# Designed miniproteins, single chains, continued (2), part 110

Each design is a single chain, and the fold is of that chain. pLDDT is the mean over its residues in the fold that is shown.

## One batch from the design tools (miniprotein)

Design m7835
Fold by ESMFold2-Fast:
Structure m7835 (fold): chain A 72 residues (1-72)
Amino acid sequence: MPLDEREVKEALALMALGIFKAHRPDDPLVQEAVAALEAGDYARAFALLAELLEREGLEAMARLARELAERE
């Protein structure tokens, strides 16, 4: 089954958010990103994920998350 670029990017972004949730469950920004995802607000969830990734210096992943936020 073919995977397109968007599916791969979305999967990577969701894995990154899962890592933040596992390691920093009490971080307000992590809680807000997870709540947005659970509410189906993918644009907000990916935008908040980009903020989290930038705080860690993961610029390439932050750009990916921003790109996904703009498409939702």
Scores: mean pLDDT 76

Design m7836
Fold by ESMFold2-Fast:
Structure m7836 (fold): chain A 74 residues (1-74)
Amino acid sequence: KKKSVEELKEEVKKAIEELEKYKDDPEYQAMIEYLQEKLEELERAPPGQHSTLMKELEEVLEAIKEKLKKLKEE
């Protein structure tokens, strides 16, 4: 579980770093803030809450990766 949490945290941090290149756009700035907030929640949450929070964060992270890919392709 901790290994999966650490992997997800690293992916979130990389997504935030990529989004920071586009932070002049309010949509991407909001995504950065959301990811930072969820990352803080994940760090502070007890282990029993990790699975639900990780699932939610994975879904959002995939959506953000799709948007970033589209932005790079345009």
Scores: mean pLDDT 75

Design m7837
Fold by ESMFold2-Fast:
Structure m7837 (fold): chain A 70 residues (1-70)
Amino acid sequence: NSLEEARELIESGRYDEAEEVILANLDSPEAEELARELASAYRQNGENEKALDVEVKIGINDIKRAVEKF
């Protein structure tokens, strides 16, 4: 499972690779949770700009899903 692989990448400190997998799978609810975990990991590593970029992409996807419910 690509999302389980992304979790393993976060745990091993391979954040950029985890980001690629997660952002390719944002149509999954599990990917959104992992993206939030990744943003937290980026902040802990001092990469605040990367964390913000991930959070913005999650927020846009959330809004898109909400408005397309019509």
Scores: mean pLDDT 77

Design m7838
Fold by ESMFold2-Fast:
Structure m7838 (fold): chain A 120 residues (1-120)
Amino acid sequence: MMAALRARASELAATDLSLEQLRELARRGLEALRELGAPEEVLEALERHLEAARTRVEVAAVGAVIADHLAELLEEREVPEETRRRVEEVIAELIAAAGSVAAQGHAEEVQELAARFLAE
């Protein structure tokens, strides 16, 4: 699964998304987390981080954490194939967006913020 998601993310990494497009993608990720039954405390923490995010770097970092939680839930849960494919595409888009922002000279900032958000 993860190897295929990374390959798909590599295809998308050239896409430069605006701040609003990154926010919309992160919101889609949060919706997928709710659909898969993510814990309430995880959803509340990610919603707070997304609401507080004001830069493409901050939104990309939240998106990377959302992608990590989505990938974990897909491994733990038996999910219908159609739902799995849709969620895998969202994960790939989130990874690609974070990778694109990192490649624009923000790698350390994205990594540091994502690590901090994962620790909460």
Scores: mean pLDDT 78

Design m7839
Fold by ESMFold2-Fast:
Structure m7839 (fold): chain A 94 residues (1-94)
Amino acid sequence: SSALEELRRMGENILALIGEMKAAGESLEGIKTVFLHYVAELVRTGKEMGVPDEEIRRIALETTERVLEEFFADDPELAAEVRREVERILEELL
């Protein structure tokens, strides 16, 4: 599906953006705020494009785990908080 491919590309773009923010010296709290905003946008965009809820959930969670593994390894408490907030976004929007 072209819509599914676009949503996957959005996830990759979020990862790239977070990497740039981390390299620029942004705080993990600031990165968390921006990341959660873009996860919500990814979920809304997926629903608007008619991507199945199961696929939206999968892409959001895969993107979240990649961001947490790559950029939040030094702060496991904040990583756990990001996971909880992503679950809330998915519960609210799906």
Scores: mean pLDDT 88

Design m7840
Fold by ESMFold2-Fast:
Structure m7840 (fold): chain A 69 residues (1-69)
Amino acid sequence: SPLQQRIEELELQKLVFEIARDGTLYTAERMRASGGDPALIAQLEATAERLAEEIERLDKEIAALKQQL
């Protein structure tokens, strides 16, 4: 159905953001462990937090659409 296709597209977009968030957090942790620049680490953590907010927004949209199935 068109609704199911839209849900699948949003789930794929969520997966892309989850990969980006996890990769960003991994990079921040590696930099912290090696004594990297605290300002750059903070920027990576802020980027990961913004990605987490987008993931939560997508989760809410997906949940709302699934209620229509």
Scores: mean pLDDT 91

Design m7841
Fold by ESMFold2-Fast:
Structure m7841 (fold): chain A 77 residues (1-77)
Amino acid sequence: MKELEEQAKKLLEEAKRYVKEGKELLKSDDRKTILKGIGLILRGIGLAFQAELLYRKNGDKEKGLEAVKEAGGKGVG
């Protein structure tokens, strides 16, 4: 089961990176860059849901919920 937790952690870290990068691109005045940012955020959210499913499968429903909150939450602080 540790392998599922490690896999979920890697997906969550990648998801957080995509969302953070996408949110930075949203600060641009260039429409093409903004659209790229939106695409990265959506990809990050998808990865976060995959991490949530792996945490849930490992019996860690709370960690799964936190993964979704972290990726879909404020990457701007």
Scores: mean pLDDT 74

Design m7842
Fold by ESMFold2-Fast:
Structure m7842 (fold): chain A 93 residues (1-93)
Amino acid sequence: LASLATGAPGTLEAVRSVAENLIGSKGMLGTALALRQALEDLGAEVLSVRIDFENRTIEVEARVGDKIVRITLTFDENGVVTSAEVEVEDHHH
């Protein structure tokens, strides 16, 4: 499980591009499934998918090498993705 090396900037950039490409997508469940598939296609290990219909957010956590990335998609009242945020967790253990 060394195909995603720690410190490979291109892989993190690909994750951000995938998230940004979902801006304008409609439907929370369909968008969550599309994001999961795109991350798996990049070789990322999807750890969790959380759909919050009340707050209209989707949060996906995936492992990319030694890094955990958290992707948060925000939806408007019409169910359209308005923003995509990618956070990288660097936990020292």
Scores: mean pLDDT 77

Design m7843
Fold by ESMFold2-Fast:
Structure m7843 (fold): chain A 86 residues (1-86)
Amino acid sequence: SAPSLEELKEALARMSELGKKNPKVKGELKLSEENGKLVLEMTLKFKKSEITEEEFEEIKEKLKEMAKEVEETEGIKVTVKVEVWE
């Protein structure tokens, strides 16, 4: 089934906790409002030595697909960034 705003909020909380426990991955998740519309921003950063190029592209594509579905079903704006750091 398509992801819901409620499922995203739960994922936000879990990813925030994961980021605090793992120095190899950094996560930032923001929910804000612009001109009466909800905006969800997701940023995930992986240490380059801890992720393969294939895994990186798979995660990036999956998150972008989920973001598109949420934008269409919930009427919110979703932005996704997946980056590596050295």
Scores: mean pLDDT 70

Design m7844
Fold by ESMFold2-Fast:
Structure m7844 (fold): chain A 94 residues (1-94)
Amino acid sequence: SSELEKLKAELEELRKELGDLAEEAFRAIVQGDLATAEAKVAEMERLYKEIKELAEKAKEIASPEEQKELDRLLKNMETLLETVRALLAEAKAR
């Protein structure tokens, strides 16, 4: 459906934004700028909540197969956020 395709397109744009924030957070961690890294991780957390809400709307009109695809995309984004959080925690311990 055109509505589901529009929601999926919006999710892909937000996914790109999440990736950009992850890259910025990683650069800040490598440079030892922990304050910037913490701010970028907070932005990632806020964006991920928005992505999750949009994905739940998409799942309401998606087929079971499409719902599984959306769940995989969400899990990949969650893994990215968890990875950046872990790297930040490790950097803060040094």
Scores: mean pLDDT 88

Design m7845
Fold by ESMFold2-Fast:
Structure m7845 (fold): chain A 90 residues (1-90)
Amino acid sequence: MSKDQEVQQTKEFGKLVIKTAKEYERAKKEGDQFTADVLESLLRMFYATSSLHPNPEAGKLEKEGVEYAMKGDLDKAKKLFEEAVKIIAS
């Protein structure tokens, strides 16, 4: 994978996790338990998949980002994903 492709994929991963976490919080607030369970399973999959990142340092930051997103701390999750992008871009 080229460095530019890795940067783009790392950016898209962070965006996808944040979007999924926002939908998860909405589903919980609305009492849509089925949708919440599906979205929680997706977030757990993102957590597991971050261990497969080609750059282990970026993968660790992505994993922490997913953890904070699952806890509803989207601002901290965004900052962790931004740091993962910086690691890949440097």
Scores: mean pLDDT 84

Design m7846
Fold by ESMFold2-Fast:
Structure m7846 (fold): chain A 82 residues (1-82)
Amino acid sequence: MAEVKKFLEEAGEKLVELDPSVSKEEAEEMVRGILENLETDPLVRAAVEAALANKDDPLEVVLYVSAAASIIEVKRRREQLA
């Protein structure tokens, strides 16, 4: 788990580098949300596993981490509407 946390924190830093519209605080919040949902959400887990499998490609890592954050946001919005 410590290694996954470090990987996601580094991915958040790369997200800020590649997308300047994302703040450091927003990236840190995305990473926190992913870590909180990693054990309980199979889609979030699958996205993180895909990022880890492609860890040598910064763009792939950022895209999968962004996908995990988007899954969490979509579920949060659905819960507010239900």
Scores: mean pLDDT 79

Design m7847
Fold by ESMFold2-Fast:
Structure m7847 (fold): chain A 65 residues (1-65)
Amino acid sequence: SMLEEARKQAKELIERVREAARTQSRSDLLAVIFEAAKQIQKLTDETGDIKTHQEALNELAAILR
């Protein structure tokens, strides 16, 4: 379903940020996080899946500490 595809994309965006956290400078990491957060917001706006949005933002916050 479209909702399951959006959830998968959100997880893939979070994994991309985790990979960036291992290899990028702090400044570059922040840029990747902002872009990922923007994409997750777009997916949430399209699907209305607030729970997945909240979980994704919590994961991004954990990467930043």
Scores: mean pLDDT 76

Design m7848
Fold by ESMFold2-Fast:
Structure m7848 (fold): chain A 74 residues (1-74)
Amino acid sequence: SDAEVQALLVEAGTRAVELRLAQPDRSAEDVLAEVVAELKEAHPDLPEADFARIEAVLRERLARLDAEAEIEPA
């Protein structure tokens, strides 16, 4: 369900940000690949379309996080 996908997005999003902050020199794509692989292993019954949606949203979130890092803190 959409609610289940959103719950997984919160969990996966938290994990992705945690990994990105812990390993700032690692690429966002490498972090995304690891988080998506962990989700697929933990939730093998989830539809392929739901994984694609989660990956797309996480990619956008990591891209925004990286873009904000280029702006000097006020």
Scores: mean pLDDT 76

Design m7849
Fold by ESMFold2-Fast:
Structure m7849 (fold): chain A 116 residues (1-116)
Amino acid sequence: SAARRALLEDLLALVDSSIAALETLPDEEAKHIAASVLLAILRALHRHDPALLERLIERLSRVSPALAELAQLIRDWVAGKAKASDVEDKILALSREDLLALLELVREVLAEAIAA
């Protein structure tokens, strides 16, 4: 739908801004921006496109041990077993490398969904 495309394009723009922040801003500031943006994206997908959220979770579980732990925590949050703040804290605890890998994967998943 046009509304779904517009949502995915808006979320993709937020991801691109977060990647730019990690490249240009001090690490602490960039991580807080990225965590806030990622949580907003996860909330939007949970509400509007839960099938795409499930695809993202499945792909995250295959990237690294830290991202596999985050994937499980996102599943627990969706199931009502964890708080959104627990997800945010886990994202903030990620290495810069894992955080960038997460943002790049989210960008890829959103871009693929827009192209379909």
Scores: mean pLDDT 88

Design m7850
Fold by ESMFold2-Fast:
Structure m7850 (fold): chain A 71 residues (1-71)
Amino acid sequence: NGGAKSAEAGLKGAEASGTVEGARAYAGAQGISMEQNGELEGAKLAFEAALNAKTKEEAIEGLRRAVEAAK
């Protein structure tokens, strides 16, 4: 199952993106992956980061919390 590897790659991509829009896009993609794997609490946090983050740092922190919830 590639879920954990995908989540790590998504978090690194968000950190490397350099933009709010890029970081939010990575959070959204991880939310979809987490939902497909049944990681519903992680998916919820990732989607909240994708939709509501005002800064790159907020999007990255939200995604990091989503990854922790999925463990």
Scores: mean pLDDT 78

Design m7851
Fold by ESMFold2-Fast:
Structure m7851 (fold): chain A 74 residues (1-74)
Amino acid sequence: MRKELEEETYKMLVEAGMSEEDARRIAKTLATAGVSMESAQRFVAQYAVGVGGLSQEEAARIAGVSVETVRRLQ
């Protein structure tokens, strides 16, 4: 199990407005599937804008990616 990926993804999803229960479930699923940190960050950015209602700038800060990366995910 990739504990570092799970914990970082969990923290980012909670900051993006996901419930702790849902964030833990999603983070564990992504870690178990063996996705990269980059893929997890892209998922968090898409969630933050699409579901969390956050700006592209805020989503970029939470996910640890550039605003340009968030824009390309739209």
Scores: mean pLDDT 81

Design m7852
Fold by ESMFold2-Fast:
Structure m7852 (fold): chain A 75 residues (1-75)
Amino acid sequence: MSRTEQLAALFKELVDKLREKGVPEEDIDELLQAFSEMLDASEEERKAMFEELKKKYPEISEILEEFEKKLFAVF
């Protein structure tokens, strides 16, 4: 698969998991915007952004950690 296809699949998996957990669509949109910004950010900035997201959304920290691992494996 292309890198773009891998990223699209990861975002779909993330959104599906967030919806299963009952996360509001507004919060999902905010998370997707943050992840989009991470694609243009440095590695240090990406790690800092993930740490802030885990603090803001501790109830989904496991989902965020899995996504972080998979996202950085694509880079």
Scores: mean pLDDT 78

Design m7853
Fold by ESMFold2-Fast:
Structure m7853 (fold): chain A 100 residues (1-100)
Amino acid sequence: SVSEEVLEVFEETARRVLELLRKNKASEELIRRVEKLFEEALERIKSLSVKEALELMKKLAKEVIDLLQENKVSPDTIEEIADVLIEAILKIEELYEKSK
């Protein structure tokens, strides 16, 4: 089962990504689509191991970046969001190593 710390990483990552999109004036439709991706991931992680949650975060990161590129979000904004997503992946990797 997913630890509360993994849930907190997903929730904080969603908050930070959505805040960056709002700050950079992304469309309301794009913000809602990204929010839905995180909501679907948060529902799925309730039944996952830490290792499976790590793989889910990696997949979510790719889906978010692909969506931002398709919607012509500025490269600088995509880079800032990619940094947030990479930080989330590294945090879950640390939690996974500690769970062994």
Scores: mean pLDDT 88

Design m7854
Fold by ESMFold2-Fast:
Structure m7854 (fold): chain A 100 residues (1-100)
Amino acid sequence: SPVEELKIKALVMLIAQSGELYVIKNSIENTLPEAKKNEKIQKLLQEAEDIVKKMRELVKQMLAEKDPKKVEQLYEEIRKLSDKFDEIAKEIYKIMEQIK
């Protein structure tokens, strides 16, 4: 059904962004010790973690939802959070590249 397809797409986005967050954290830990002390990276990392947490809460809500219109609204909110995560991740990587 269209509802089940949107739920699967939302789950895939959550898994993808959770995986990206893991990669970012591992890169900070193992690539540049100075990145751990960088206030901008730490702030962006916290924002990325908060986004993934909110996506998880919305996906949980979406999985329990039976109203197709509400499922579409939740999907759009999750998609916007996923897009915002991508921009934050890009900024973290950019700052990491500038640390020598």
Scores: mean pLDDT 88

Design m7855
Fold by ESMFold2-Fast:
Structure m7855 (fold): chain A 53 residues (1-53)
Amino acid sequence: MPTRKEIELEALDVHIAALQVTARNAPPEVRQQALQDAQQKIQQLQQEKEKLQ
């Protein structure tokens, strides 16, 4: 069985990937803002991954 830590790491990776895809597919008018917001949130999620490592 995967450990709780492994499950959480995989969930965080999926969340990060989803944020990147969503930001890239944002309408051109808001894409720059969407990319900035996604980058900030991705950094927070990566910090959570580091805590789980």
Scores: mean pLDDT 79

Design m7856
Fold by ESMFold2-Fast:
Structure m7856 (fold): chain A 79 residues (1-79)
Amino acid sequence: SVEEFVARAERLLKEAKEIVEKLEAGEISAEEAILRLEELLGLLEILRGIAKIEGLDSSPLDPYLAELEALLARVRARA
């Protein structure tokens, strides 16, 4: 169901926010944060693609994709 895909997207975004928190705390490098965020963004894009292939409305995933993309852009701007 779309709700299951949204729940997975929410978990990916939560992981992304935790990566940014670790970067802000000086626990990881900007390079490591970028790599991890790019991996999460890729997984979310795959998730959106699977939803579309299964004939589900993927539009509820778009806000999570946009927020993750914004987090990645913010980290890249500081690298």
Scores: mean pLDDT 88

Design m7857
Fold by ESMFold2-Fast:
Structure m7857 (fold): chain A 90 residues (1-90)
Amino acid sequence: NKAKDNMKKALKKTQDALKYLQQGDVDKAKKNLKDSIDYMKKALTYYNTPTLQSALKSTQQALKYLDQGDVKGAKTQLKQSIQQIKQALK
């Protein structure tokens, strides 16, 4: 299932981004978030769901917070996105 495969890749990239933020590596976190957004957009082309749309919005908001220097806000949005991607995979 191409949608599920792209969602699993998005989940891993979002989890990796959160790990890099916990280590203080904002640049690697941003790269992994951009990759996650690309995978979520691909998943949405195969199967468009409100939960996955919400996950995409949360991940985009996390990237915006990192661009503004708000690491705490970004972590909150990433945790929300991870939960939403996991829900979409059920």
Scores: mean pLDDT 88

Design m7858
Fold by ESMFold2-Fast:
Structure m7858 (fold): chain A 85 residues (1-85)
Amino acid sequence: IDLSEEEELEILRRAVERAKARDPELGEVLDRLLEAELLPEPERDRAFDALAAEAAADPALRERLERAVGLVQEEAGRLAAELLA
């Protein structure tokens, strides 16, 4: 099953909302990840590169990013399964 770009973005938005509900302390990082994903290329790639560079210099930010990415991936997987059921 192939999801459209619009369907993938909708899953991402909902996954971010669910992740924020589960861990509100990650809200700022989750918002930054969503904003980066919504940018057109090449700005999107540069936003992610900048965030990765910041995380490399800040272990606390890196830990929050790893948790945020994990939660978004988990919730996106659940949403995709729910929508395809």
Scores: mean pLDDT 79

Design m7859
Fold by ESMFold2-Fast:
Structure m7859 (fold): chain A 75 residues (1-75)
Amino acid sequence: SEEEKRRAELQAELDKLYDEFNKKVDEIMKRYQEELKKAKTDEERQKIFDEAVKEINKLRSEYQKKANEIIEKAK
């Protein structure tokens, strides 16, 4: 049915967005691990951790906004 097709298309678009989000989180986590290897003090480790958390939280907010926009467009 047209309803089933629209639902499948919406799900595919949301799945694509979620995959992109996960790839970006993975990139941040890889960078976090590399920076952590170079850290020599607890202060440097804490700063690296805080920066990674901030970036991931920003990505999550952007993901949620885009997901909501996709859902709204589906009416």
Scores: mean pLDDT 85

Design m7860
Fold by ESMFold2-Fast:
Structure m7860 (fold): chain A 80 residues (1-80)
Amino acid sequence: MLEEAARRLKELMEEGIKKSDPGSQKAFENYLGMVDQAETLPEEERKKALRQTVINAKKFAEAMGMEDLAERFQALLEEL
């Protein structure tokens, strides 16, 4: 269900914030805000917005060397 996916995505963003330097924390805080905005959208648009947020967060995690977090974003993306 999309609600469960959004909850899991928020948990991953919060872990990203806790494990990151201040610059990286702001990026994950922005992605967390994007998840909150996506939850206000109709189901089809919400699914698309959540997928895009996961893709962006995964790329950022990969760029920052957060391999475990990037792998967990990829797993969530495959469930969406």
Scores: mean pLDDT 82

Design m7861
Fold by ESMFold2-Fast:
Structure m7861 (fold): chain A 78 residues (1-78)
Amino acid sequence: SMQQAQQYLDLGRRYESQGNLLDAARYYRLSGELYAQLGDYLSALRSYGRAARLYRSLGNNDLADQLSRDAGRLVSSG
């Protein structure tokens, strides 16, 4: 549900504010996946973008690149 997607987004923001960037990235990814399943592609893109940025800052470049590709597919017929 949209409520569950928002809960994951709120958890991501909470962990990020606490400096727990790994858990923040995980919850932003979960939020993005659920928003995408619900057809809210704008919210999904924002959540994936936040997760990708945090994973990159943590040195997880491969996962960050994968999330950027996943986000790109939401706005393109590929």
Scores: mean pLDDT 84

Design m7862
Fold by ESMFold2-Fast:
Structure m7862 (fold): chain A 61 residues (1-61)
Amino acid sequence: MNPGMDPEQIKSMGTLLSRRFGRDEEMEKAVQAALDGKLEEAARIISEVAGADFQSVLDQL
């Protein structure tokens, strides 16, 4: 990933996870949190929805 997180990359990841897990409202909240610079909150929501490790998700943002 680029050093500066691209908003398009954040939105794309949120869309893919939303489609996979069917949790659109939570993924929209996570995308908005990431765009607002609340990366830990975004990673928490994504990790809960995807059942993934929090740190691994945070590293992808």
Scores: mean pLDDT 71

Design m7863
Fold by ESMFold2-Fast:
Structure m7863 (fold): chain A 86 residues (1-86)
Amino acid sequence: MEELARAVAKAVELYSQGKVDEAGRILAEVLGVDPATAANAVITLYNLLKKGKIEEAGRVLAQLLGVDYETALNAAKAAYEVIKKK
């Protein structure tokens, strides 16, 4: 749980810096998914979180990465705090 939240927050931070490949790699390593799937998840999550759609971001992350909703929602909340620079 905490490891996924930290990885998603870091991936979103890297994506905001234009480091798409590095963001995808970090998330792929933690979840055991391919880097392209992880990169698409980061892009989708970033766009939803930038709009404040935290619950929708958690739902999409759960579906794309095959993780449970509670775990995905906690990761989305952690990433949102990074985007808000808190």
Scores: mean pLDDT 78

Design m7864
Fold by ESMFold2-Fast:
Structure m7864 (fold): chain A 80 residues (1-80)
Amino acid sequence: SEEEKEKLVEELVERLKLNEEQRKNLRDYVDTNKVPVETLKKILKFLDIGEENPNISFNEAAKKAGLPSSTLADFLKAIS
């Protein structure tokens, strides 16, 4: 739902400590690429895995979150 997507975007803004410009970039990325709710949930799961497992590699954390590493890399580049 749109409401669920909005809440997930706001959670990502909060957890990643994004500024106003980065928040706009995130919103534009989500809308332009039609990022599904399921993908946003997996990105949040990736953040949880990274926080709980400080020695985990980017690729292993992405795999555990159920995301292609390329998808996460594109996401992180878009919001920077």
Scores: mean pLDDT 85

Design m7865
Fold by ESMFold2-Fast:
Structure m7865 (fold): chain A 89 residues (1-89)
Amino acid sequence: MVAGLGVIIEGETTYIGLVIDGENLYSAVTKSLEEAIEAIKEAIRYAKEEHGVTEIDLKIISEDEEEKKKLLEAAEETAKKLGIKLRVL
């Protein structure tokens, strides 16, 4: 099973959405990078534990390369720990 994980940063707000089989089953709105990192980890955990997801297509939209890198590293580490194949779009 493949899930889509979208992350969009608009100013101080980060929007996170998890789509499984065309349905948005997890969403988070965060006001800090630390909260965004935790929300991404939780979305990946939720996909694995509740839906048996084995692959995630990740898209991060950010103009801040350091913020994007930290979010990507968090997603990659979490996916690796849970045995999920991560594809970065």
Scores: mean pLDDT 84

Design m7866
Fold by ESMFold2-Fast:
Structure m7866 (fold): chain A 102 residues (1-102)
Amino acid sequence: SEEEIQKLLEELEETLRKAIEYVKEGKLEEAKKLLVESIRLTNKTHKALKEAGLLTPERLELLDRLDYLLAEAIELVNAGKLEEAKKKLEEAIELVRELKEL
């Protein structure tokens, strides 16, 4: 349902905001757990959109870009490149906001 999809996107945005705060605090294990949860929520959103018949090419492109940014953020956290990781997570939040407006 559209209500379920909006709830998943709101949970995803909140999870990403918390991941940024843990990166800022140097709590990298907590940050990585939230990034794994963000991937799980992205996959749930993809499935919910597909089941609702709402998986448009535009939404699919945004979800693909989101997956890429989250994977990059994990690699950057593992490399200790925390400012670059934060920028990728901020870009991911912008994509989630775009998905919420569609």
Scores: mean pLDDT 88

Design m7867
Fold by ESMFold2-Fast:
Structure m7867 (fold): chain A 72 residues (1-72)
Amino acid sequence: SEVERIARAAEFLFRQVASRHSDAEAAAFAKEVQAIVDAARAGAPPSEVARRLVELAERYGVDPAAVRELIE
């Protein structure tokens, strides 16, 4: 399902950020992921949710292409 794809992409992103960033940065990242997940639950379009996850990945130095592969 789409929710499962989003959850998998979010989990992958969290692992990448947690391995490269401080605990404080990982916590800030988790808060931003939660906002995207909450938007998806509120009915945000799938394309917007995917775009936000890819943009978040890029901001934290994670390969956006890897995130796109997990979402699509």
Scores: mean pLDDT 78

Design m7868
Fold by ESMFold2-Fast:
Structure m7868 (fold): chain A 119 residues (1-119)
Amino acid sequence: MEEIKRLIDEVVELMREKLASLPVNTEESAEEAAETVRESLLALIEEVKKNLKPEEVEEFEKYLKETLEKIKEILKTTPDPEKALLEATRLLLELAKKAAELLGILTPEDLANFERMLA
């Protein structure tokens, strides 16, 4: 858990930096958006722990860690902040979809939102 929390902190900070570099964003709006991502990821982890079997929780935590490491690499290595954020957002949506499928709560609306963001 400590390693996952550290990865979340690193990803959130990198996202904040990329968001703040976009002309349409203020430092305040970038920080708020990054904090929303942090809160959403932590809430997702708690929901998974509450509702899934230990084996499924372990599988999800492994998937989460791998996904966060990929997001971190994208944010560090992609020089275009818009492209970096778009790719990171796609991975976050895939993570949310995986969690929703495991929890049995994936709705037609959630699926439509996921497809719209990837289009």
Scores: mean pLDDT 77

